# Designed miniproteins, single chains, part 20

Each design is a single chain, and the fold is of that chain. pLDDT is the mean over its residues in the fold that is shown.

## One batch from the design tools (miniprotein)

Design m666
Fold by ESMFold2-Fast:
Structure m666 (fold): chain A 98 residues (1-98)
Amino acid sequence: MKSYSDEEVKKAIAAAQAFLAKVNETLAAGGELSEEERELALTVSMFLSMMEEVKEEHYKATGKYPSNKELWDAVMSLLSEERRKEVEEALEKLLEKA
């Protein structure tokens, strides 16, 4: 797994959120997603959901929100090697579009 800085993780999260907003806008307008966009949306949605859960659990345990890097490391530790690779590839594609 590639080591990411807090700033890189922050950019990846922002790109993921922007992509899902665009996907939701396309679907609301009656538009169609490509198979690649559908798969990317599923991977990204899963990742963002896990980030939110880890963030809330960390806050409950410590009274503080984790850094973006701490969130990234925690979420990635919960995923299999195969799933980590899928998430990294999805986020790299989104960063190219952002």
Scores: mean pLDDT 79

Design m667
Fold by ESMFold2-Fast:
Structure m667 (fold): chain A 98 residues (1-98)
Amino acid sequence: SRAERAIRLALEQVDAAIETLRLAKQGKVSKEDAIVALRSALFAVERALQEATDPETKAKLQEAVDYLRGALEAVENGDFDKAIELVEKARQLLREAL
């Protein structure tokens, strides 16, 4: 379905964001690079939410959006560990939505 394709694309962007956050924590990329990756993941999850039709999938995707917004705030505060934890929770919700 279109929703499943959108969720799979969102999962790819979330996986990329987790890797970018790990690199930023190590000082190998900038905090700004991590923010860009997180915003791309957030946009992809919001797109998946628009394609979702059933209430349970919508609820999981909305919760994933909320976790990604929390991760953006954590990165702004320099808390990469919290950001990674929140993005991994979003990733789990996306996997459950498939």
Scores: mean pLDDT 91

Design m668
Fold by ESMFold2-Fast:
Structure m668 (fold): chain A 90 residues (1-90)
Amino acid sequence: PAPVPPGASDVAARKGIEYGKEAGLTPEQAGAASGGMGDEALRLGRFPTDEELAKAGQRAAVDMGLPPPTPEQAAKAGRGTIEGGREAGA
């Protein structure tokens, strides 16, 4: 698996936020979830699985005192994160 390029996190977060908002997340929840998903990708050195993305996104929202996304909302934000990462060359 290729490592995530340094610049990919911003594009991934932006698309994750967009997709999360489409799934009914607030901008704050979508931002927290996408940030946690990006951190998980960096920790793993690869793009996370859907389950890893959902877990990371839910944990990040809770750590910020926000309601956790549903698994469906987290999966949607995760799809945006992966698509944004691919656009950035990851």
Scores: mean pLDDT 73

Design m669
Fold by ESMFold2-Fast:
Structure m669 (fold): chain A 63 residues (1-63)
Amino acid sequence: SGLVEQRIIRRGVAAGDIDVAKELAKEAGLTDEQIQRVIDRVNRILELSKKAKEAYEKKKKEN
């Protein structure tokens, strides 16, 4: 269900680790398609967080 997917995504993001989300999705019995959606969502959120950090560090180095 979407609720289970949302909980797994939040845990993966909180851990900063996509493998946490992948293992939880497998444990919950999600389909391969559902697991891929969870992975894609967690990865996107983590990539956005990384880009925000890199932008901040670049600004700090140029001061």
Scores: mean pLDDT 81

Design m670
Fold by ESMFold2-Fast:
Structure m670 (fold): chain A 76 residues (1-76)
Amino acid sequence: LSPLERLILEHVAAAPNNAIGRDTLIQALTAKGFSTSAIQSALSSLLQKGLLVEQGGSYRFTDQTLASFVARQLGE
């Protein structure tokens, strides 16, 4: 996983019900200095890898256990 992909997974894991809106995620990551195009590319990569799904304009894990595992692995 790229650093940006890991950061996206971390934001999803930290969000309520492990679901985060696209606009919320983009705003949070652009505030950290990432471009919208880089964020969209990383999101497409994560969707292609089957780590995230998009539903109703939000990104989420398919599995709560996976969300917990990712949060633990990416935690500082």
Scores: mean pLDDT 75

Design m671
Fold by ESMFold2-Fast:
Formats: sequence, C-alpha cells, structure tokens
Structure m671 (fold): chain A 98 residues (1-98)
Amino acid sequence: MQEVYQLLAEVIRLTIEGLLAKKEGRDDLAAELEARYRELVDRIETEYAEEAEKLAEKLEKEHSSKKIAEQVRYIGELAGEPEETIEELAEKAEELEK
C-alpha cells in the first residue's frame, strides 16, 4: 500500500511542477514533466487501480473542500515522504492557488 502512495505523491509533484513551469512559460520543462506524469498514471492504473480508487473516494469525502496544498500534505504523509519534502511540495501548491 505505501508504494501506491509514493507513486501518487510523485504524480502530484510532477503535476504541481508542470503547472508552475507552464505558468512561467517554460514549455520544454512542462512537456517533460507531463510525459513523466503520463507514465506514472499509466502504471498506477495498471498496477494499483483499486487502491487509487479508494484513495480518490476518501479525498472526495474528507478533503473535497480543501485546497491542493492540504491534499498534498495528506498524500505525502501517507507516502512516508520526509516532512521537508512535503512542505516544499505544499509551498509550490500554494503558489498555484494564486
């Protein structure tokens, strides 16, 4: 189960960094990050579809009204990411909410 959370945390990281790159006009970087995102999503859908669906239902039920940064902190904690890594991603998510 921890493996699927780690893959989801990586997908979120790539999504946030990709959106920031796009916002800053870094199209080449955004395209690279989008390609990596698609590879990870395909892997999750083929190997962890049931676990991903359960997490999505929980996020919708418990965090549907929360900002992206709060969802990042929640998934990062489930993935067992270091606190420093979680906070870095949450700060990037807060930048996207502006």
Scores: mean pLDDT 73

Design m672
Fold by ESMFold2-Fast:
Structure m672 (fold): chain A 84 residues (1-84)
Amino acid sequence: METVTLEGTMPNGSKLTFTVRVSRPVSEAEVLAQLQQAGLDAVKAVKEGKDFEATVEVGDRALLELAVEGAKAVFEGAKLVAEE
């Protein structure tokens, strides 16, 4: 099982953890929907000063790379929100 864990502490002290794993066939649309929802939930948690953890399931290595890049974008957005 291929797994990538991304972890970061925001300037306000909120800790974000994203785990992306190759587990079973999942469509690209489902991966993008998971990333969008996790991004919204992560930003909300950071605004509330809370820690957040999410797992994104993908079907193959190409979708794993896509999900990792998406998670990195979520971290950048959450960091900007925490700095305001």
Scores: mean pLDDT 80

Design m673
Fold by ESMFold2-Fast:
Structure m673 (fold): chain A 79 residues (1-79)
Amino acid sequence: MEAEKALAEAEEAVRKLGELDPSRRPTYEQRLADAKELYEKDPEAGLYAFKTVLGEARADIDRVEKEKAEQLRKKLEES
């Protein structure tokens, strides 16, 4: 169940990131697709890839949330 859990967590993080910034969705969907393909060939490497995608998606979520907050402030100043 390790790979199933890691994949589910990665998919959830990618989904959340895509909701915050839809422009990032295709890149992360491709990364998940590549990781799933790798998992079929090498389960250990694929599991590592799922964990890597999860970590990167979480970091991007934090970055996008900060960027969105800044954009909102600037729009309020513009008005």
Scores: mean pLDDT 80

Design m674
Fold by ESMFold2-Fast:
Structure m674 (fold): chain A 89 residues (1-89)
Amino acid sequence: MEEERRKQAQERVDKNVAEYEKAKALIDSLKAEGLTREQIVRKLAEELGISERYARALVEMLEGKGVNGKEDPEAVARANELYVAYLSK
């Protein structure tokens, strides 16, 4: 049981890190193409299969604005979870 819990926790961390790195790479690529913030948010949402609110929170976090937004607490919390997992490597 402890082994399964450890495996699940590690898988969650690995997924969060991979999702963050994928989002960061995609955002950087889209910015290099000269897309607007709104276009980046839409493309990120489509590519990752996530909501536009969550995609917007990820973009704002990666721009160094911090995910302190009150627009969608669940999306903001999820984006922050990914970021914290990435920093905790």
Scores: mean pLDDT 69

Design m675
Fold by ESMFold2-Fast:
Structure m675 (fold): chain A 98 residues (1-98)
Amino acid sequence: STKEKIIEAAKELIRQKGIENTTMEDVAKAAGVSRSTIYKHFKSKEDLIKAVLEEMNKRFEERLAKLTPEQKFILAQIEEVAGNKELAEKLRKEAGVT
């Protein structure tokens, strides 16, 4: 869809030059859509960034769901050391370790 095309273009531009240096006009050009089309789907840069984060979180959750219990347990230990305690607890629970 056009919305997905815009989100993917925004994600790539943010990856290349960061959030601060990425404009709605840059994203419209990269997605091959008009400025009016991008503002029809996203009212602001903040709305677009939120949609990018939601899409990334959805793909992360889908990838996590495909991990084996052993892989989830190993990842939980890594995330805990990295300071991501909430994610580590979720992964331990899903691994069947409480």
Scores: mean pLDDT 81

Design m676
Fold by ESMFold2-Fast:
Structure m676 (fold): chain A 80 residues (1-80)
Amino acid sequence: SKEKLKELAEEVIEKYSETDPEAAELAQRALKALEEGNIKMAVMYLTSALQRAYSAGDLSVKPALQELTDKLLELLKKEK
């Protein structure tokens, strides 16, 4: 849901804004995409932000990253 994506983006901003400003900026771009109704771009930005966190050693993001990756693949299959 849009609400879940918004909450996830806000969590990324809160957790990473000082340690990984680029991940926080990706989450801010996701919030803007959600406001514009662009769910695909929001999921893409959040996936990138969580990939950065996971690569930096935050294994706690793995379930959310997997869910976003599956959602992105579903959205891409619906695009023609």
Scores: mean pLDDT 81

Design m677
Fold by ESMFold2-Fast:
Structure m677 (fold): chain A 75 residues (1-75)
Amino acid sequence: ASEEERKEELERAKELALERWRELGRLGFTEEAEEGAERIRKTETLEELRQTIGENLESLAKRIEELKKELEKLR
């Protein structure tokens, strides 16, 4: 693929990722939505974008597990 095609793919992937990541704000994860979106915007390649999405998802998963553990303590 041409460099233009790769950049177009990256921009489309970023737009989709940003829209989906912003939905976390509606679910109450406002801080995670803002921080994750900023990290996604800074990516320059599809590889970096995929890595950043993975890191964002890992961070979110840890937050959810922490909330789950706190709720389980209230048994």
Scores: mean pLDDT 80

Design m678
Fold by ESMFold2-Fast:
Structure m678 (fold): chain A 70 residues (1-70)
Amino acid sequence: SQAQQQRQQLEQQRRQKMRQFSQRGRQLREQGQKKIKEDPSLEDDVLQALKQAGEQTQQELDQLDQQLQQ
């Protein structure tokens, strides 16, 4: 059915975005850890940046999840 095809496309898009976000998240965490090790005074700034990135990721995933529930 058309609805089944749309659901499969959304599920594929969600998986693709999860992979992209996982890779980006790893890169951001690795860079953040390096910065904190070199300058511990940057810890709060790094943690805030990671929090904001995570919130943006969650919003995009929530949007896809809402469409999948329909």
Scores: mean pLDDT 80

Design m679
Fold by ESMFold2-Fast:
Parts: structure tokens; C-alpha cells; sequence
Structure m679 (fold): chain A 85 residues (1-85)
């Protein structure tokens, strides 16, 4: 997990300022509908986490971040989801 977290962080740190700005805007837009849904169903946070992971992975891939960093991000999200009760 720690090694995967470091790889994901390195991938995120390698994002261009343009890709980071786009990611921030898309994350804000994604969180808007989930704010209300999370008030009604806290388990929606896992769906939000999966959508966030796919958004970040897509932006990373488009910005040329190495595949290994993207896979590390997906493994972290999957592990977090499996550990949550």
C-alpha cells in the first residue's frame, strides 16, 4: 500500500499545471451532486471514490503519466473500498 501510494503521488506530482487545473475543476463538478447524495446515503462515498479514481486516472493517462502510477492509484482505491465496512 505505501509503495503504491508513493507511486500514485509521484504520478500526480508529474501532472502539468494545465492537467491539474482541469482535474480540480472536474473534481469540483463531480462532488456537487454527491454532496446531497452523501447526506442521504453515506455509502455513496465509495461510488464517489471510484469516480474520482477514474477521473484522476483518465487525466493522468491523457497527460502522459506512467501506467504504473495509474495502476497504483486504482489499487489504493480498491483496497480502501474492500477494507471499509
Amino acid sequence: MEADLEKARAGFAALSPEARARLAAELAALQEPYQKRLEEDPSAEFELAEEVTELVARVMAEDGVPEEAIEALRRITQAEKEEAE
Scores: mean pLDDT 75

Design m680
Fold by ESMFold2-Fast:
Structure m680 (fold): chain A 83 residues (1-83)
Amino acid sequence: MTLTEWLIEQLEADPRFPKLKVPRETVLKVVEALASGPDENANIPLFTLSELSFEEFKKILENYGIKLTDEQAEEIYSFLTGK
């Protein structure tokens, strides 16, 4: 099992995941980008996502070509950081 597969399984087990207004495919692409280690953040464990600022989160997504609306980015960020 890869880190990406483990993170996806954790997200799918979260009862909040099916309540997100963002498509599942979009959330999975975000998790894959974070787990793949953009630049300095290789293989980020899920719990350390709480240490990411919203601005740092958006920069990571931009590095992987993932374009979200501000609303989508905020929803995924809040879900992953537990805010």
Scores: mean pLDDT 65

Design m681
Fold by ESMFold2-Fast:
Structure m681 (fold): chain A 77 residues (1-77)
Amino acid sequence: LLPLSTAQRLRAAVTALIVERGVDGVTDADLRALAARFGVSVATVRRALRDSVAFLEAAQATARAAGQDPEPAAAEP
């Protein structure tokens, strides 16, 4: 298993890329560059990317709930 310090740095780097480029702006080349830099597989980087996206979406939802109007409930039967 990878050392915790490497996993933490990888997550931080992936999160920084998402913040700077947006989720849709992160390319396979970016994932390969991170994989090479941290000595991990591209699959490991993709898993870290998905985890970071979910975390950021949850954080944004929490921030919006604190400072924005609630979403309109459009339940059409």
Scores: mean pLDDT 71

Design m682
Fold by ESMFold2-Fast:
Structure m682 (fold): chain A 81 residues (1-81)
Amino acid sequence: AAPAPQTVKFDLTEDSSIEEILELLRKYAEEQGLSEEEVEKLTREVRERMERLKAAGASTEDIAAAGYHIVLERIAEVKAK
């Protein structure tokens, strides 16, 4: 069956790196039909935002949620055009 929109399973722990979170989000974006170019752009944007949040002392949960939100926004933008 096709993957459901709106939700994604994160295999995350307290020790999960930004790179691990990004890999999960990248896979989700690819499954939602984004091109390799859009996925690469999205991955860079999400990485930068997540690194800023980490530097500001955000929790892994907050960082992951922010990344997921950006991915959902980008998917909506791509599908609207």
Scores: mean pLDDT 70

Design m683
Fold by ESMFold2-Fast:
Structure m683 (fold): chain A 88 residues (1-88)
Amino acid sequence: ELEERIERAKEYLMTEFGAPQEWVDEQAAKLKAAVAKNPDKPLPSEEEIRELMAQGIGLRLVEEERNPELAERIERWLRERGLERLAA
């Protein structure tokens, strides 16, 4: 179930990065909205959800000039998994 995968991803991001619940909830809401707009697309895996939410948090932190240490940590985590930060 999508909700269960999102909840597990939220717990992981809060535990691993110390991301605030409010930021994680915002990314979860964006992901749920994106999935709802594409009902015929297969549901994303838990790992894909973690990666998408981490990218969203990192990008937003860089754009808002907030918590550069957390943004750098997320970018490093994504790079370790062969993912690139979304271009501006």
Scores: mean pLDDT 73

Design m684
Fold by ESMFold2-Fast:
Structure m684 (fold): chain A 83 residues (1-83)
Amino acid sequence: MTPEEKAEAAEIIEKYNEILEKVNLPPEEFTEFLNKLLTSNEEEREKLKEEFIKLIEEKLGKEAAEIVRKYLELLEELSKKIS
């Protein structure tokens, strides 16, 4: 990962945390969602991502939804690189 990629990743993570705070999701409920996402099959994982992104878009708008999409893509890239 390049220094530029690390800086962009850090910015995405920071903005994502701000979005979570605005949505007022309980930490337990969010942790359960992430566990489902990580343990689901490919088809179910894709559907869960779409549903979560739509939820964010409905509550906070398109710009927030795009940050969440980038965060989830970042998690997938990191998972593939480590695995």
Scores: mean pLDDT 73

Design m685
Fold by ESMFold2-Fast:
Parts: sequence; structure tokens; C-alpha cells
Structure m685 (fold): chain A 68 residues (1-68)
Amino acid sequence: MDELTDEFTEEGTKLLESMSPRAVLLYMREKAEKLGHGEVVEILDARIEETIELLGEPTEEEFEEAKK
């Protein structure tokens, strides 16, 4: 692995640890959709729907964190 990739991965992991689990799911879903991974989007949508049923709709702050 390249040091640049490792540094990026560590920074990304640290950021994800500070984000809410729902914001992480929203971030991954948006990225998967942009990359055309429809099957992954469906899986992530199902997880997001579970959080909506339990906690209510995501807040604007969670959407902002997902977009970074």
C-alpha cells in the first residue's frame, strides 16, 4: 500500500468514527450511487430505512456530514 493511500484511509476512518452511523450510511450510499453500484445502493437504502423507522428522518447536519 502507498503511504498516501494509508494516510487517506486513516483520516477517512477517523472522520467516520466522529460521524453518526446514519451519516456514514448516507455518505456511502451517495458514493455508491455516483459509481453506479445499484446493488450496494439498495443494501444501504434498506439500512437507512431501518434508522428512519427507529430514529426518524435524518437531520440536515447528518446530510452535511455525509457530503462532507
Scores: mean pLDDT 67

Design m686
Fold by ESMFold2-Fast:
Structure m686 (fold): chain A 64 residues (1-64)
Amino acid sequence: SEEEEQLRRRVLAYLEEHPDGVTVDELAEKLGVSRDTVERILAKLEAEGYVVRRADGRWVPAPG
């Protein structure tokens, strides 16, 4: 959906502005959506190679 595509773009933009890593809770608050919605979007972006989850639970943009 267009709403999901917009959320994906906003997640990626936020991660690019915070390359040291962001939490699911930070993204949920910033985007005004549930943690479940954020986790679903992050899982799809990770599968597509755009983001990586670190051992500390923070998400970062995938390197190159």
Scores: mean pLDDT 84

Design m687
Fold by ESMFold2-Fast:
Structure m687 (fold): chain A 117 residues (1-117)
Amino acid sequence: SLARKLIEAVREGRDEEAKRLAKEMTPGEAMELAYLLAREGAPEEELERLREIAREAGNTAVAAAADLARRAIRAGGRILLVPTEEEAEAEAARLRAEAAARGDPFNEDVVLSTEPL
């Protein structure tokens, strides 16, 4: 995937290739990027480098993906993406109820909608 190639380029210090990949990334690919970064527990230094690369590439979706990943990592390490805000609220409510039944805290930052505002 393009998201995986971007992560590898950043980690290997191939900044010019990373900028080129970031420039071509669609919003959907940026959402996959956010999910992969959160799932892998990307360090804050890597997330800040991705934000700077996205700024230089002019792709705000990639910059947003790095921010979403940072929030999800701080919230316990994953992002769940759903098509609409209504579905995101419903899924968050379900996960909160399950966490409460186990006695675990739930962080709502892990459930995000892909619905355009």
Scores: mean pLDDT 74

Design m688
Fold by ESMFold2-Fast:
Structure m688 (fold): chain A 62 residues (1-62)
Amino acid sequence: GAAEGRKAGAEGAAKASGSRGAAADAGMTHQDYGGPEVGRRAFLAALKGKDSAESAKLALEA
């Protein structure tokens, strides 16, 4: 590909959106281990993708 700079931005957004799906998938995949913890980790990762600064502080305070 040539000049995919614009796609890099779209990839960032897609990754953040994909993290939301990963939260549910992680909970199901690691249900045997204890889904709530892995689900929480995936959820926090998704939030950081959308709003890093505020999400990080909110997660620490929560």
Scores: mean pLDDT 50

Design m689
Fold by ESMFold2-Fast:
Structure m689 (fold): chain A 86 residues (1-86)
Amino acid sequence: SKEELRRIVVEYFQSLNEEERKEFEEKFKEIGSIEDEEERKKKLKELAEKLAKEIMKKYNIPEEKFEELVKVVLEALELSIKTYKE
């Protein structure tokens, strides 16, 4: 279910070690600093797709779930950017 995928995404981010967290934070800040909204959106989608592939590998999620998982990850990243700017 979509709710189960959301739980897996949260668990994935909570499972990151300090090094992985720093790499993610640096990439996220880099993308968040892009002034062109379309470029920023494109880079967020690329990051969401990369993260979805890593989550699928770690949790043995079937390939048919990829598009749904990308949407869940993208929603989480967009919410994080909005919260970070506040």
Scores: mean pLDDT 79

Design m690
Fold by ESMFold2-Fast:
Structure m690 (fold): chain A 75 residues (1-75)
Amino acid sequence: LPPLSPQEQEQFNQLYDQLLQAQAEYFEANPNISGEEGLQLGNEIGDILQYWLQTKDWEAAKALFKEKTGKELTL
């Protein structure tokens, strides 16, 4: 992969950290989550990260983040 610009690196770091936080909060709220459901959530997080890595479209990443987590992605 070509190196990320400082702005892209900041966007990646924020997206990654906030996705992991949302996943942790979901597991805390849903302690009886199945292994299959947990794997699905991990895949969805990976898909959002891959989408941003391929497109660099921050607005689309924000929309996907809100759709999946119900939270606003902040920078």
Scores: mean pLDDT 79

Design m691
Fold by ESMFold2-Fast:
Structure m691 (fold): chain A 78 residues (1-78)
Amino acid sequence: SIDEVEKELLGIIFRTLAEGRRRGLSAEEIRRRAVEAVTRYLKEKLEEGVISEEQYKELLEKAERAARTLAEDEARRR
């Protein structure tokens, strides 16, 4: 379901943040990697017919906002 896809998106973002912290990556690099990983995941779900093109666009926008917010929060803590 779309709710499950949204949960997976957040999981990807949080996992990317955790890995980036461990590796000492910049907040901007963490944001880019999170968006890249989410985009790849959403494209696979679109190709599989699990989500529509409209859902793909909406979920990508949500992911980009979430990644930006988390990266900005990470930058403030450094």
Scores: mean pLDDT 83

Design m692
Fold by ESMFold2-Fast:
Structure m692 (fold): chain A 82 residues (1-82)
Amino acid sequence: MESVLNAPAGPLTPAQQAARDELLKELKEILDNLSNLSEKQKEEIMKRAELILDVLLSQGREREARLEVYLLLGEAQKKALG
């Protein structure tokens, strides 16, 4: 079976788009507070989060989308700690 990230993103409802924008804003604020990450690393994490949110939210999988974003935050924090 193809991975979720290989599926094309469908159109988002206004509620899903609001959830996407809020989660990306929270992620960016946390990444901006991590002084040990390069700008390239922050951009790569943000792009990964956008892809995950677009695919999972279009499939109605909001809970899983939130969990995946929080896992990316945990990985970013570990990288910042060395």
Scores: mean pLDDT 75

Design m693
Fold by ESMFold2-Fast:
Structure m693 (fold): chain A 86 residues (1-86)
Amino acid sequence: MELRKRVEELKKEMDEFLKEVEEFDPSDKKKGEELWKRLKEINERVVELGEELKKAGDFELLKELHEYVTTEVVPKMALLLEKAPF
């Protein structure tokens, strides 16, 4: 129950982050830097939650989290790179 709730909360945070990536002004260099920092923080949380799910043996929820990242997050990383290149 708790792990499912954490996955859903992380997905919600990622959805909000992806919306900000789509809507931010590319001329706002500080916002671009903040978005890259938040992406790094989100990635660390995905890794940590994935390890907890693996230890709990909840492979179905782990698969759901990985599919979400692959289908929703990875394509939007290209958009962030376009709007805020380093």
Scores: mean pLDDT 80

Design m694
Fold by ESMFold2-Fast:
Structure m694 (fold): chain A 64 residues (1-64)
Amino acid sequence: SLEDTIRRLEETLRKAREARTGKDNKEEFVVDLSGAPPDVARTLRETVTALAEQEGIKNLKVRL
């Protein structure tokens, strides 16, 4: 569901932010948007990508 997709997205962003502050973190975080409607998934992908760039989150990938 869209609600579950957003909840998981928020949780992944939180973990990515926490990992960014670690000295040796090589973890890759994947936001899976395949469960969202195509139009919503595209908007969320653009938003997440912009947010990651703005906050300096390096190892965040988005999957459609």
Scores: mean pLDDT 74

Design m695
Fold by ESMFold2-Fast:
Structure m695 (fold): chain A 78 residues (1-78)
Amino acid sequence: SAEKAKKEIAELEKEVEEFEKKAREEMLALGAAANKAIREGGDGEAALEKLYEENDKLGAEVANKGDEAIQRAQEIAS
């Protein structure tokens, strides 16, 4: 059913959006922690390296979730 396929695709889009929202919240928390460490005279270079590494990991997880959703949507549409 075309209606069933459309609903399943919409559910996948919602899952991706919720995952992206959580990733954005985590990235913001990491940025706030890095800024605090720099302001308090901590190891600013280490804090920035951690921020970049964690952002790269979160970005990869978001991309992977998106790719999985696209592949699943293609299977549903087939």
Scores: mean pLDDT 80

Design m696
Fold by ESMFold2-Fast:
Structure m696 (fold): chain A 82 residues (1-82)
Amino acid sequence: MIPKERFDLEKDDEEKIIEAITKFLMENTNLDEKEARGVAEVIVEGKKEGLSVEEIHEKIREKEGVEIPLSVVEEAVKMIEG
């Protein structure tokens, strides 16, 4: 099912998604909890701003200074969508 308000996240839902993405990143990358949480916050904020997966990936490099696979960013973005 396609949600109509996929970029409008309530604060409670945003916090749950950040925690889920943080766990996903820790399981699929070599990031520690602090790094994974920072990346998760950038992904959620970028999705709320309507950024592409590629733009979010670049913002992660600029803000967090970490390199993660683009495919991992794409999967994390899909977690926000559904």
Scores: mean pLDDT 77

Design m697
Fold by ESMFold2-Fast:
Structure m697 (fold): chain A 61 residues (1-61)
Amino acid sequence: EERRQAYLDRLIELGVEALKLAVDLVVESKYDTPENKKRIEELKAQLDRVAAEDARLRAEM
């Protein structure tokens, strides 16, 4: 309870990071080069990590 604001602040940070990653993923997905495919996989992995942390924090609130 005392750290609810810190949890909310972290969730906002994770939300912003997820939005930035999602935008990058959309931009990269417009191309079909091997370099873009590699970048897409990296971005998806980062999104999965952010989503996992967001879910964990929400479960702890």
Scores: mean pLDDT 79

Design m698
Fold by ESMFold2-Fast:
Structure m698 (fold): chain A 89 residues (1-89)
Amino acid sequence: SAQQTSTQVSQQLQQLSDQAQSQGNDGLASQLNTLSQSIQDSTDDPSQIGNVGNGLQVLSDVASTQGDDDIAQQVNQISDVLQQVSNSI
């Protein structure tokens, strides 16, 4: 369900935020935590879910530019999941 997917995505973004924090990337960690909160608040709104997905795509590009390719790849995959969820609601 969209609610279960949003909960799982929020948890994944929190884990990536912790990973970024442990690598010393406080800016990326803060942005990932903000998007984690936004997805929890947007569970019943496909437009807001799509906006979170777009925000993750931007963060994936930023992480890649900074050399955090692992975080960039994981964030990009989560963005794809949210785009699919937004289109299925």
Scores: mean pLDDT 79

Design m699
Fold by ESMFold2-Fast:
Structure m699 (fold): chain A 100 residues (1-100)
Amino acid sequence: MDALLARIEAALARLRELRERTEDPEAQAKMDEFIRLGEEIRRMLLERAPAAEIERALQEAVTVGKEATDLIEDPELQREVEAEALAIYVAARELLAQMQ
């Protein structure tokens, strides 16, 4: 559990760094929204919130993450953001499975 939570934390820290590399204020705002959802998912996993609530938050994060990456014009930055978003998603799904 701790290793997967640490992976989510590391990915969120990396997303904060990648946000500063985006020159588009709209992309930055969407990345901030995505990071906030990731922090909320991490909190829900720590508190062992109901699986349905975590799954709903994950679905929302996938939508917001897609909107954020679509706003990033730099293909290299877009790939880095997508990789960190995927790392959060995979770790959160693995943790959710361990809770059931």
Scores: mean pLDDT 85

Design m700
Fold by ESMFold2-Fast:
Structure m700 (fold): chain A 79 residues (1-79)
Amino acid sequence: MVPSENERRVGEAILRLIGERMTLRKLAEAAGLSQPTLRRALARLLARTDPEVFREFLLHVSPSEEVAEHNYALLLSMR
């Protein structure tokens, strides 16, 4: 299935912020979305993605395991 424009924007925002500790506000600003729209788009994006594969990806590209785990926990809390 093709991701929606909002799901694509959320994915790109995550990639831009991957080396930083993310917040809901920072993700919304980077994606150019309201917080409720961000939550819906992220929930749909994560529903299409294997959570373990996504976690491993974050661990690979983050500067530390602590940053990766923080970001993973934040993204799961918005699901």
Scores: mean pLDDT 76

